# Ledger of designs, part 11: designed miniproteins, single chains, continued (4)

Each design is a single chain, and the fold is of that chain. pLDDT is the mean over its residues in the fold that is shown.

## One batch from the design tools (miniprotein)

Design m12350
Fold by ESMFold2-Fast:
Structure m12350 (fold): chain A 83 residues (1-83)
Amino acid sequence: MSVSDETVKRVKEVAASLGVELSDRQARGVANLVALAVLGEMSEEDAAEAIAKLTGLSLEKARRLLEAVKPVVEEGIKQGLIG
């Protein structure tokens, strides 16, 4: 799944608001995993576990990041910025 650079920047900003520093690659991966959860292709629990592995965050922090990033990803899907 391709993710726009604009979406990557927004995901990084959301993560920073939660005290989390993400690389561009990690932010893109988070956006893809959240998109799979939003589209019903992956459970939210599986997506949170994958985010934790990708980022090194605890599962609790990964769940918070997933919830915070959902609105950005939902808008990105609607605008064709994630596909």
Scores: mean pLDDT 83

Design m12351
Fold by ESMFold2-Fast:
Structure m12351 (fold): chain A 97 residues (1-97)
Amino acid sequence: SDVEAKIKAISEEVREKKLELLSEVLGVSVEEVRNMDAEEVEERLSKLPKEKQEELKEELLKLELEGQEKVLELTPNKEDEERLEKIKEEIKKELEK
């Protein structure tokens, strides 16, 4: 079925958008971010002002939510709906800080 290919395309789109956001925030190319390990990314992000770290976390969560909403449209089920609602509540709590 075509569904798995569409889900993969959504995941790749979200991943590329996250890399683009990290590229802008860190002031490096998307290709450089793609080649960084998780420890290097975390170290560089830890050097940013706390306000910028919180803004980035919020934007990354919004991208994740958008991706999950697109996946839910392709494979609607109760477990994914409940997971999406929990993510929405987490984002809402972060935004209220």
Scores: mean pLDDT 79

Design m12352
Fold by ESMFold2-Fast:
Structure m12352 (fold): chain A 83 residues (1-83)
Amino acid sequence: DLYEKLLAASEETMPVEVKEMAKMLNLKLSEEQIEKISKELAEWLAKKTVEAIEKGLPGEVVGTEGYEKLLRLLEEAYEEQKK
């Protein structure tokens, strides 16, 4: 199914993207935090992409929302490292 294929692809690539973004922002995240963020974002992206295709929505909407979600998850991880 499309969702399963998108989820598998996202789960393979997302940890690398999250790790590089965290490194670029000079955030010291644990492997556990990177895995957690990557899984949540991959699941969200796969689901939203399928919904967008079914509704005929432009890919820009999913991309913009995905970027905002990534920043929010990174911000939450940053706040947790202060504890």
Scores: mean pLDDT 76

Design m12353
Fold by ESMFold2-Fast:
Structure m12353 (fold): chain A 74 residues (1-74)
Amino acid sequence: SPRQRQEDRALGAAMDRVVAVATEGDAAGLSERDRLQRMADVLEQAIAELDAQGLDTAAARLRGLLDAVRESLA
């Protein structure tokens, strides 16, 4: 459906941002903990953007990833 394609594209774009931030952190010599924190920050921003757009499925997927990242930080 057009809605599912919109959700999938938005999720893909958000995941690309997360990967970019993780890669930049690795290239900058950041610790695993600091890289995970940057990933969490980007995920929180992306979730807020997706919620504002009403893209609930993509937002729910990113919340699951954020929970996993936060668990790794604990």
Scores: mean pLDDT 87

Design m12354
Fold by ESMFold2-Fast:
Structure m12354 (fold): chain A 60 residues (1-60)
Amino acid sequence: SNSEKIEFLKKVLKSTEDMIADYRAAKEKSNPSVAAQLEAKIKTLEEQKALIEKQIKELE
């Protein structure tokens, strides 16, 4: 059954969303150099989020 895989992926998705939120909050309080590094991390996490969402949709 793909149900267990979907449940696991949803937990990973939630963790990824929490990390994005944390980095966004940190970016608002950061100098421009640190903000640029956090922006790159956020972009990578957003790409990972999109892949996880796609994997969930591909499972039954």
Scores: mean pLDDT 87

Design m12355
Fold by ESMFold2-Fast:
Structure m12355 (fold): chain A 83 residues (1-83)
Amino acid sequence: GTVDPEVFELEVDIALVLIQVAVGKIAAERTGNEKLKELVDKASEYVDKAIEALRAGDLETARENVEKAREYIKEAQKVFDEI
């Protein structure tokens, strides 16, 4: 195969974040909580940037953006717990 293990790990991490964004979006729509919606939208923005960087072969930028998306997801989870 031609797949770099580091690329595969990034693809898995991106896929997991995409699932969390989808779940968060459903939660934001159901609760109507504007702060939750804003945090999920930010996570979505950063995962899109990670995908673009991965497609360009920029693994460092892809990793940084995945980590930022994860931080926004963690903040969204905390907001959800307070609702």
Scores: mean pLDDT 86

Design m12356
Fold by ESMFold2-Fast:
Structure m12356 (fold): chain A 72 residues (1-72)
Amino acid sequence: LWEEVEQKAEQLKKEVEEKKKQKENESKKIAEEDPEKGLEVTKEKNGEVSELEREAQEEIEKLKKAAAEKAA
């Protein structure tokens, strides 16, 4: 049960980390070409990354809660 939760949690974290890296690379390219535009894109990227992290964390918490309730 917990093994499945850990596996899914790690998968979600990996997906978020990969998307975070992609967004960082994109914002860096834009900042190099247009620093003013790069500042706006960095704000958007931070918002999107925070949302992805929140969604992943919420999903992980739901999995942990379900596992704990089933074990209790």
Scores: mean pLDDT 77

Design m12357
Fold by ESMFold2-Fast:
Structure m12357 (fold): chain A 94 residues (1-94)
Amino acid sequence: SAAEVAARSRAIAEHLRALQPEADALVEQFEAYAKKVSPQEFKEWGTRRLAELIERDPFLAAMVAQRLREKGITFPLDSEAVAAANEALEAHLG
């Protein structure tokens, strides 16, 4: 029903809003680490860190990956869970 769709959309939007401070803090951690290590070490660490986030919360992982892309930092994420989370982010954050 339209009411069930609206309730689900609201729950997702509230969840995504609640994740923003943690996503911002994680992006700052990635940027800080990038300044301290070689590009190779950063890529290896960042790939592992994002994989851990995907297992914990694919919405958080998608949000962090998107924020990093906006800053010119790209990691290849090949996950159906992240793809589904990106669709939800686009639907609810535009």
Scores: mean pLDDT 78

Design m12358
Fold by ESMFold2-Fast:
Structure m12358 (fold): chain A 75 residues (1-75)
Amino acid sequence: SFRDLMSAIARALRDGDEAALREAVAAFLRAYPSTSLEGLLALIRTLGEMLRLPEERVRRAEAIAREVYAEVRAE
């Protein structure tokens, strides 16, 4: 479900688990193929703000999200 996919991304962000973040973002993008890169990055920023993550953690998550977006959209 949308909630489960969002929860997986939020958990990976909170825990700083880059491998889990890659898997969660890829699963989200495959489930929601209409998601734009801008929309994905806005989602990561919004979750980072809600979780009160430091800016460095959010920037790293955005970099990972960009990489995963390119990989999934090339499929």
Scores: mean pLDDT 89

Design m12359
Fold by ESMFold2-Fast:
Structure m12359 (fold): chain A 116 residues (1-116)
Amino acid sequence: LSPEERRLYREFSTVAATRDVDALRTFLTATEPNFSASDDQLLDIAEHVFEADIQVGLADIARALGLHDLAATRYTEAAEHYLTAATLLTAAGATTLAAIMEKEAKRALEEAARLA
């Protein structure tokens, strides 16, 4: 990710972790000009981003401990959640954040492939 994409991702992950629909809607409305989604769609997006972030964190810890098989599995699970979030964001018109989620999924898959 570029420094700007990393900032957007960090802000988005922080808001997604709150599970606050109003905060999510405010963030997405400010960052994505064509954004439109229901509250249920926002919570679904937030759930997948949050789960992806948790799996990456667990994978990073496993990798640091030399548990390469576990780390590869967790990175693969993170990528699945990022790709699901990207699909949901694309459907909601949030194309910039969708592209960031796709890049994070690719990074997670590259880490998994390196460790497997």
Scores: mean pLDDT 89

Design m12360
Fold by ESMFold2-Fast:
Structure m12360 (fold): chain A 70 residues (1-70)
Amino acid sequence: TDELRQVTAETNRLITRFLQRQPSQAEIDELTDLLNRLLDLLLKASDQQRQDVYGVLMTTVLTRKFVPVP
């Protein structure tokens, strides 16, 4: 639902920023809190919602890790 989409988007935003610069401990703690919240939402989500979130996260990882030339 809307909360799951929002938390997923916020998580992607932080991961993207961390790939661009070295995070502080406070920022790492913030990401950890978001990830815990995302995991709690995923436990209550449908199979389709879990697949959608996995697809979004995998796209983020692939875009950042396997982009050869910007």
Scores: mean pLDDT 71

Design m12361
Fold by ESMFold2-Fast:
Structure m12361 (fold): chain A 78 residues (1-78)
Amino acid sequence: MEQDIEEALKRFEKQLKEAEARGQQATAETVRESIEELKKAKERGVSEKDLASLITSQSIRIIGSQLDEELAEKAKAA
């Protein structure tokens, strides 16, 4: 539904700003791709269940990217 999409977009936009502020380019790119996928889902009029599944899947992808970036930074700092 409209509220779920809007809330997800706001969360991803916040994550994008945080990734950019920290110089995490790979994570920022992943978040941008997630935003594009949500916009395409909205255009396609996908069901609420499919939208929730997509939001969950993209959130997991973003978390994975953030963890990879943090591990890379720790490796460089050692």
Scores: mean pLDDT 77

Design m12362
Fold by ESMFold2-Fast:
Structure m12362 (fold): chain A 113 residues (1-113)
Amino acid sequence: SPEELRRIVEEAEKKIDELTKKIQEAFRNKDYDGMIEAVKELKKVVDEFVERVLPLLTPEQQARIRELHEKALEYADKAIEAIKNGDFEKAVEYLGKMLGYVDEIIEIVREQI
């Protein structure tokens, strides 16, 4: 239902915002292990969001979301490796790409609301 999709989107956006702030705080505190764990938690939130919305969408929207989801996970993993290597400029770039793909997924879901 549109009401169920609205609730799922609102819950996901709140969790994503919270985790994005945790990533930024960990970086400021030079807590790079905490930064990696926050990115891993963000991946889980995105996975759960996609699993919850996919059955409620059209086959065309499902195909688009699956592609964007794979790209988001790819950039999350690249961000984690960049953090491990101390390449924080690349980590920020890859996190930005991940969040960009996640935003595109949310926009597709909003088409049913």
Scores: mean pLDDT 91

Design m12363
Fold by ESMFold2-Fast:
Structure m12363 (fold): chain A 78 residues (1-78)
Amino acid sequence: ELEKAYEEGYELGKKEAEETPLSELRDLAVKTAATGILSVEYELEGKEVEAAYLRGYVKGVVDATKPRVPQERIDRMR
């Protein structure tokens, strides 16, 4: 089921992002971008379940990193 695959990916992405140190967030961002491209390739191949899992992973990483990045940007603007 697509929803379950997406949810499992989301949980993994969130966990990996939470465990990643701030100094390694750029490397995580590169890995996440590559995973996003791979999810599009899987959709084009008709692998919808695998694509949903990878999309979930990307969303989980993004959602978990957003609270960490805005604080740095606020400090830079001051």
Scores: mean pLDDT 75

Design m12364
Fold by ESMFold2-Fast:
Structure m12364 (fold): chain A 75 residues (1-75)
Amino acid sequence: SLKEQIRKLLKGVETAKKNPDNVALRELIAKELRELAEEAERQGDLKTAKQLYEAAEFVEKGDLEKAIEILKETL
């Protein structure tokens, strides 16, 4: 389900927060968040899609706390 995939990615962001020097992990998570956002958008879940795109931007910028906040709001 979409929520299960969001929970998996939330754990990924939490892991990235504990490993701040791992840029590759953040890039992978941001990519997966955008792919999930595209899926939500295709299903007509525009609110969740917007939140997932916003979370991906914060992950790329290294603002992992803000990304975690946004992802928790989708659940």
Scores: mean pLDDT 87

Design m12365
Fold by ESMFold2-Fast:
Structure m12365 (fold): chain A 67 residues (1-67)
Amino acid sequence: MERLREEVLRLSEQLAEAVRAGDNDRAQELAGQVAELVAQIPDPELREELAEHTGRLMGEASAAAPP
């Protein structure tokens, strides 16, 4: 459980960086990896927390990306 959480957080940071850099191919790849790991989490509350955290990071990164 904890290892999955740590990996999701790490990949979410990488995803945010890819979004900020405008690397759409990399962002899609990382988003798929994050979604796959989150889907493996049996605890719905933890899954919601991680999804919310990832969404927040992506939102912040997207706002910082050049148009």
Scores: mean pLDDT 76

Design m12366
Fold by ESMFold2-Fast:
Structure m12366 (fold): chain A 61 residues (1-61)
Amino acid sequence: SAAGEAGRAAGLGGLAGNAEEGAKQGHDMGFGDWESARRGAELAAQGRGSGGAGMAAHGGA
């Protein structure tokens, strides 16, 4: 549904930001691409520093 797609897009925006931050942190620590990606995925899954979940919840119906 259009509403579901909009809510998912809002949630994905926050999730993508968390993943990028995690990947950058992993890279700064000298990890390879695989470990950086894993760290980004963990941070995204935990929703740390993400406002996307709040936006998705507010826009959901």
Scores: mean pLDDT 52

Design m12367
Fold by ESMFold2-Fast:
Structure m12367 (fold): chain A 85 residues (1-85)
Amino acid sequence: DPEEAEKQIKELLEKPRKKGIYLGTNEDEATGQKVIADEEAKVAKKIKELKENYPASVLEQVLKESVDVLKKAYDEAVAERKAAA
């Protein structure tokens, strides 16, 4: 079910937005870039698992969107941290 795959990916991406948990208390720009790369790798692993269980054509579109949403979630987390300081 492609809706289930989208829902699982969305949940992974909502995590950093809701609490800013994407960033630690003592992160510089280099550490922030590592955090986004680590989350991107986690989402990629999950999508590989989903590809084994679901049609590839649907998952390829969801995969493209997931990378964009991860970047946006990271930018929002950085903005929240800056506003909280």
Scores: mean pLDDT 58

Design m12368
Fold by ESMFold2-Fast:
Structure m12368 (fold): chain A 75 residues (1-75)
Amino acid sequence: PLGLPSDEQVARNATINKAANAIMEGLENGKLEEGIKKARELLKEAGFPEAEIEKYVEALVRSAKAHLEIEKKRK
């Protein structure tokens, strides 16, 4: 059995997922800046350091853009 995450890790992962959803919704609606702002606020409220917040935001934005580009190319 792979180790189960701690309650703190589960909470952190839930916050990262909320941040990812905020960025994706923002990008889909042409309001990427609003999505990024919401994601930063969610991560900050969860106690992420500023350096980690910026890294997560950049990674999530890149992932969201890649996902939409793949969907556009598929159709």
Scores: mean pLDDT 77

Design m12369
Fold by ESMFold2-Fast:
Structure m12369 (fold): chain A 87 residues (1-87)
Amino acid sequence: MLEVRLEVPEKVKVGEDIEVTVTLSQPAKARVRVYVDGKLVAEGEIEGSEATFTIKAEKAGKHLIRVFVETEDGSTAAAEKEVEVEE
C-alpha cells in the first residue's frame, strides 16, 4: 500500500517561501500535484522516495495544502496539511 507523508511549516509570513516536502512509503516513479485551497499551484515528479516543492505565501490566512501522488502503475495517495500565513 502506498502511503504519503506531507511536511509543511505550521506558520509563515506573507512573502516567505513554503517548503512542501512529500515522502513516499516506498520508492516509486510518480507525478505530484500540489494544491492550495483547491487550486493547482505546482506539479512535479518523484523518482525515489522524496521531493520538495517550493511555493510562495502570497495571502494571509489559513490555507489548506493538499498533495496528490499518482505512480506509473496507477497507485494513488494523498495528504493534506494546513498552514497559517501571517502578515
Scores: mean pLDDT 83

Design m12370
Fold by ESMFold2-Fast:
Structure m12370 (fold): chain A 68 residues (1-68)
Amino acid sequence: MVTEEEAEEIARRLLEAGVISEEQAKEFVRAVTGQPYSDVADIAKSLGFSDLQVGKAMKILLELRRKK
């Protein structure tokens, strides 16, 4: 399951890179925290994230998962 810390770190990196807005960052954290990792891309798409935004979020998620 996605932790709040992982969701916040993904949103933070996307926000710092100028990929998402602060509002999108808040919605992303609320929507993905506690969800299966397999659902993150579909949840982001349901929030109106573009394919580019989803792809960048998934890249960060994979990098965070590799460190565990």
Scores: mean pLDDT 83

Design m12371
Fold by ESMFold2-Fast:
Structure m12371 (fold): chain A 78 residues (1-78)
Amino acid sequence: SNQENLDTLLASIDEEGKKLLEQSKDNPEAQQLAQQLTQHLKDAVRAASAGDVQKASEHNEQALELKRQYQQLVQQHQ
């Protein structure tokens, strides 16, 4: 069902988010970006599930930008 698919996607996003938080546990800025990235990805799949293509796109664009910032920040700390 659509609900079961949504729940599976949200659970997957939460698992990935937890991994990012663990990888950045000594970097508060990266943790904040990981939390925001995770939230926007969850909001994007919820919007898509509801048929709100514009809102889903906006959240995906925010998630992409936050992912870029996260990757740049963790590379600077290597």
Scores: mean pLDDT 87

Design m12372
Fold by ESMFold2-Fast:
Structure m12372 (fold): chain A 65 residues (1-65)
Amino acid sequence: SAETEALRAAVRAGMSAGQAVRWVYEQGIQSPEQIRKNLAALTDQGALSEEQVAEIQAELARLEG
């Protein structure tokens, strides 16, 4: 999906997974809930390592409080 590709493109641009999540959230491209749903799709596709998934989950937890 376009939302999944936005997160993937940010990571491909050389951002860390945590930085990519923060950037996507601040641009209003995806809410934390949408990022979580898209994270599952990216993980299923093998596009993200376990380390990158952990970074994204940590940043989402920080953004949600």
Scores: mean pLDDT 67

Design m12373
Fold by ESMFold2-Fast:
Structure m12373 (fold): chain A 106 residues (1-106)
Amino acid sequence: EEVEKYKKLAEEYEKKANELLDQIRQRDPGAAASARLVIDEAEKEGERLAKTMSPAEAYRKAGDIAKERLEKLAERFPEVRDLLIGLGNAVKKYYEAKAKLLELES
């Protein structure tokens, strides 16, 4: 049941992140492309960190990195700032839920 709870939370935040990314794309395709690149780079950095720390800790760190970098990106795209901040929060919560799942399945 706890595993199922965090699996649903991960799915929910992934859906939320995709919805926000689509809203950003409709308003500013350039901002959406930059946001996708930031998320992809944070995921790659998390994969690198997973070589030297627990996979759960690496997921949490990837989420923190994505949030921080998306908040910085929001400063460059004021018309979609709130959506980029919301995206950062959703991505962070998604990685936190995935980290918790990994700990529970271990």
Scores: mean pLDDT 87

Design m12374
Fold by ESMFold2-Fast:
Structure m12374 (fold): chain A 89 residues (1-89)
Amino acid sequence: AAAEAVEKARELAEKGQELVDKHREELAKTPEKNKLPEEIQRLGALTYAELLRAWGDDAAAAEVEALLEAGRYREALELGHARVLEREA
């Protein structure tokens, strides 16, 4: 049961990363002057929080979510990435 949840979370994370990569190419063509970098950071952080929850690391996921609620999207993304890397090690 847990393995299936982890696999689905990984698929969502991979799709999220592909969308971020495609958006990066679009930004190079037609740069938006508004909150698009913040939105990308927010979506990335949400993806990491979901992956951490799927792995049973509710405490790390909650920390990422708290930073997102505070509007600290860059820090949320950096924390989520670091926690995911620690979990894979």
Scores: mean pLDDT 71

Design m12375
Fold by ESMFold2-Fast:
Structure m12375 (fold): chain A 74 residues (1-74)
Amino acid sequence: SPADAAAEGARKGALEGSPEQAVKYATEMARKHGGDLVAEAAGLSMRAAYRIGATPEQVGNAAKAGADAAMRGL
């Protein structure tokens, strides 16, 4: 699913140790599977989580939640 793809992208980015890389890979994977709106929602959710100091696990969950919400709202 696009949500699972976003979470996988976030994990790949986390291996490189950068929030920007995590958001980039999560949004690229979400876009590939769910399109631009799903990618935008995943990225916005991740960035919101990073701004409040969320853990890496919580950021990954935010990516899934954003992608899932966009898919249900479309």
Scores: mean pLDDT 78

Design m12376
Fold by ESMFold2-Fast:
Structure m12376 (fold): chain A 63 residues (1-63)
Amino acid sequence: EEWSKEFYEKYDEEIAEGVRAIVDGVINTVKKILDRRGGSEEEKKKFEAEAQKIRDTLDAEIA
């Protein structure tokens, strides 16, 4: 689609911020599930470490 290329070229930074917000929302949802299901502090810390790697990768990909 021609319009989608123009859309992403014009709004790439806004789209990047939107993607970051979605990723953060998913990460926070998983943290709540771990808490609700009685996840251990070690499991929560391991997930935080993996979540940070995901955020770092996302920042490298989309700035």
Scores: mean pLDDT 74

Design m12377
Fold by ESMFold2-Fast:
Structure m12377 (fold): chain A 78 residues (1-78)
Amino acid sequence: RLDEIIEELLELARKEEVEKAAELLLKVYPTLSLDEQLQLARALLDFYREHRSLTAGLLLHGLKLSSPEIAAFIDELL
C-alpha cells in the first residue's frame, strides 16, 4: 500500500537510516505508477523541507537521476 510505504520511508528518513531507506525505495519505486512516484516524491520533498532530513535529500537526489519527469517535478517545487 502506497500510504504504508511512504510512512515507513519517512520514518527511516526521520531516523537518518540512509541505507535502509535507499533499499526500500529501490525495491518499491520501479513497481509504482508515475502518479504514485510523484506522490512519493512530493512526500519526501515535504519532509525534507519541514525536517531538513539529510536522508530525504539524498533520496530526492537519487529520484532526480532516475526519471526526467520526476526531476522536473522536484525542481519546479524547489
Scores: mean pLDDT 80

Design m12378
Fold by ESMFold2-Fast:
Structure m12378 (fold): chain A 89 residues (1-89)
Amino acid sequence: MEEEERRRIEEEIREMEEKLKAYAAEHGPEDEAGLAKALAEALVEAAKMLGAEASVEEPSETTVSLSITYLDEEGKKQEINMSTTARAP
């Protein structure tokens, strides 16, 4: 069901952000920002396939923000906001 897919996407986004933060902490800010941006863009495409609206913005060169807006089974508007910031010493 679409609700199951919504939960899966939400969980996967959270887990991927944690892994990317750990990975980029060792490899530098640009690696984290670049990977986060690429994944966010891919997730925007996937969200649109599920009938959701999604957007990505870059508040800084080391920060990527992802917003996903969708309608639940009740027709109620829901929003998921995620941000990834590269760690710098």
Scores: mean pLDDT 62

Design m12379
Fold by ESMFold2-Fast:
Structure m12379 (fold): chain A 81 residues (1-81)
Amino acid sequence: IVWNNLALLLESLGQDDEAAAAYKEAIKLDPNNFVIWNNYAVFLESQGQDGGAIVAYKEALKLKPNDKDIAEKLKALQAKT
């Protein structure tokens, strides 16, 4: 998850475009990684990209269906739409 760690670092530095690119690379290399999808969803939510966050949270839930925190986040975002 090297790309995911890079994305988190770039996000902490306010390099949002670079962080988004790093998350996309992480997903491309490891599309079945729950942590990457969850972190990307949280990042998109922080950017006001609610639609993108919904998609990413759905992918995270497919990988970990019993995660209550993600299920609640997804419900809250879908309720706004």
Scores: mean pLDDT 81

Design m12380
Fold by ESMFold2-Fast:
Structure m12380 (fold): chain A 73 residues (1-73)
Amino acid sequence: AMEEFRKKAEELMEELKKKSEELHQTNDEKTYKEKVTELMMEVMDEMIEFAEEKDPELAERLREVKRKAEEVA
């Protein structure tokens, strides 16, 4: 169960990477960073919600990552 969730999270990260690569090649660094950050925030939010029910410990980890990402943005 948890492993399935983790795999999904990893795949979402790979999808983000693919989209960010396309964006980077067709747009400037600022626009790229902003869009990628927004996408990551949305994905993190959904993962946290799901993880909270399945694994509260994982949810807390994801919250920490999101917080750090927000600080960088």
Scores: mean pLDDT 70

Design m12381
Fold by ESMFold2-Fast:
Structure m12381 (fold): chain A 89 residues (1-89)
Amino acid sequence: MKEIEEARKEVERYKENGEPLPPGRLIAVDIGLEFRKLIEEGKEYAKAKRYDHPLALIGALDLRTLLRKEGKLTPEQEAELEEIIKKQL
């Protein structure tokens, strides 16, 4: 329960950073699942550029948000993560 609540706070961080979330996939993933585990798995797929995996979108959104907030996001990294997100939509 608390893990799901923490994962939802991470989704709120995406919005706070001015990044619009694609609602459809996140809603489907969050319902009845451990959202935090999906985010962690998604980050691995996003880093591996596995566009064909549904979790890559969640991982790309989380990774982009965290890197931007920490001031570590490069223009190249942002463009690559956006490509992953677009291919998953």
Scores: mean pLDDT 60

Design m12382
Fold by ESMFold2-Fast:
Structure m12382 (fold): chain A 97 residues (1-97)
Amino acid sequence: MTFEDRRRILEEELEELRKSEPLLKRLAEVIEKLINAREEEEIERLKEELRAVYDEILAAHEPNPSAEERARMAAAVELAVREAERIREERERREAE
């Protein structure tokens, strides 16, 4: 798998999230920006925004979400952050001067 293949797969997953629920659209947009971020300062800001958006989506979706649902959403967010970071690192490696 090339970084381009990984990025395309993640982008397809994000598109599915946008289509499935309006509440997830904001999360998908932040993840997409995180994938494209190049500056460490921007990356850290986007990670903070991602976690904030997660909290907002959870609160809006279910007033009293179960521990299981909270755990599942938290796991999905962390997985997305890691994958976006890997894609970014691979892109930087490929573009290395």
Scores: mean pLDDT 69

Design m12383
Fold by ESMFold2-Fast:
Structure m12383 (fold): chain A 92 residues (1-92)
Amino acid sequence: SDAEIERLERKIEELEKEIDELLADPNATPQALYDLRVAREYLEQAKELLRQAKESTDPEEKEELLTRAQVFVIAASGSIFVARRQIERVKA
């Protein structure tokens, strides 16, 4: 549904902001920077799938595209979480 697309778009925007904040952290390790780049790539794939979902008039195709986009958003969240933990460990 359009509401599901809007929710995923908002989540992607929130995650992109988190990536930008973590990339600007002076304690970002090379491993954290790698994980943040991976997260960015996952979000770009999610955005492309959401673009295709918006253009689709087939409910089944739209649902499959949304499910795939959700998987990439979850993967991005995981990479961001790992990067954040690494940065926090350097500060401790």
Scores: mean pLDDT 89

Design m12384
Fold by ESMFold2-Fast:
Structure m12384 (fold): chain A 77 residues (1-77)
Amino acid sequence: MNARKKLEEIFGKERVDALLKYLEKRKGRPVTDEDLENILKALEDQRKYWKENLTPEQIKEREKEFDKLVDELVKSY
């Protein structure tokens, strides 16, 4: 499955484009499909961990922090 397209369905194209630019700059190389698959898996694992270990209020706070980080990436790239 195309991990980039799946991420675009979750976050939207502009946020994914910003993330790719950030990762390419940070790595000093083009982002691979394996890099995107690893990111997607890490996000799924993180959300599962939150659901099993955190209260609904703590999850809401973590979601706000994550959204803020994504918005900062979009503004930067």
Scores: mean pLDDT 75

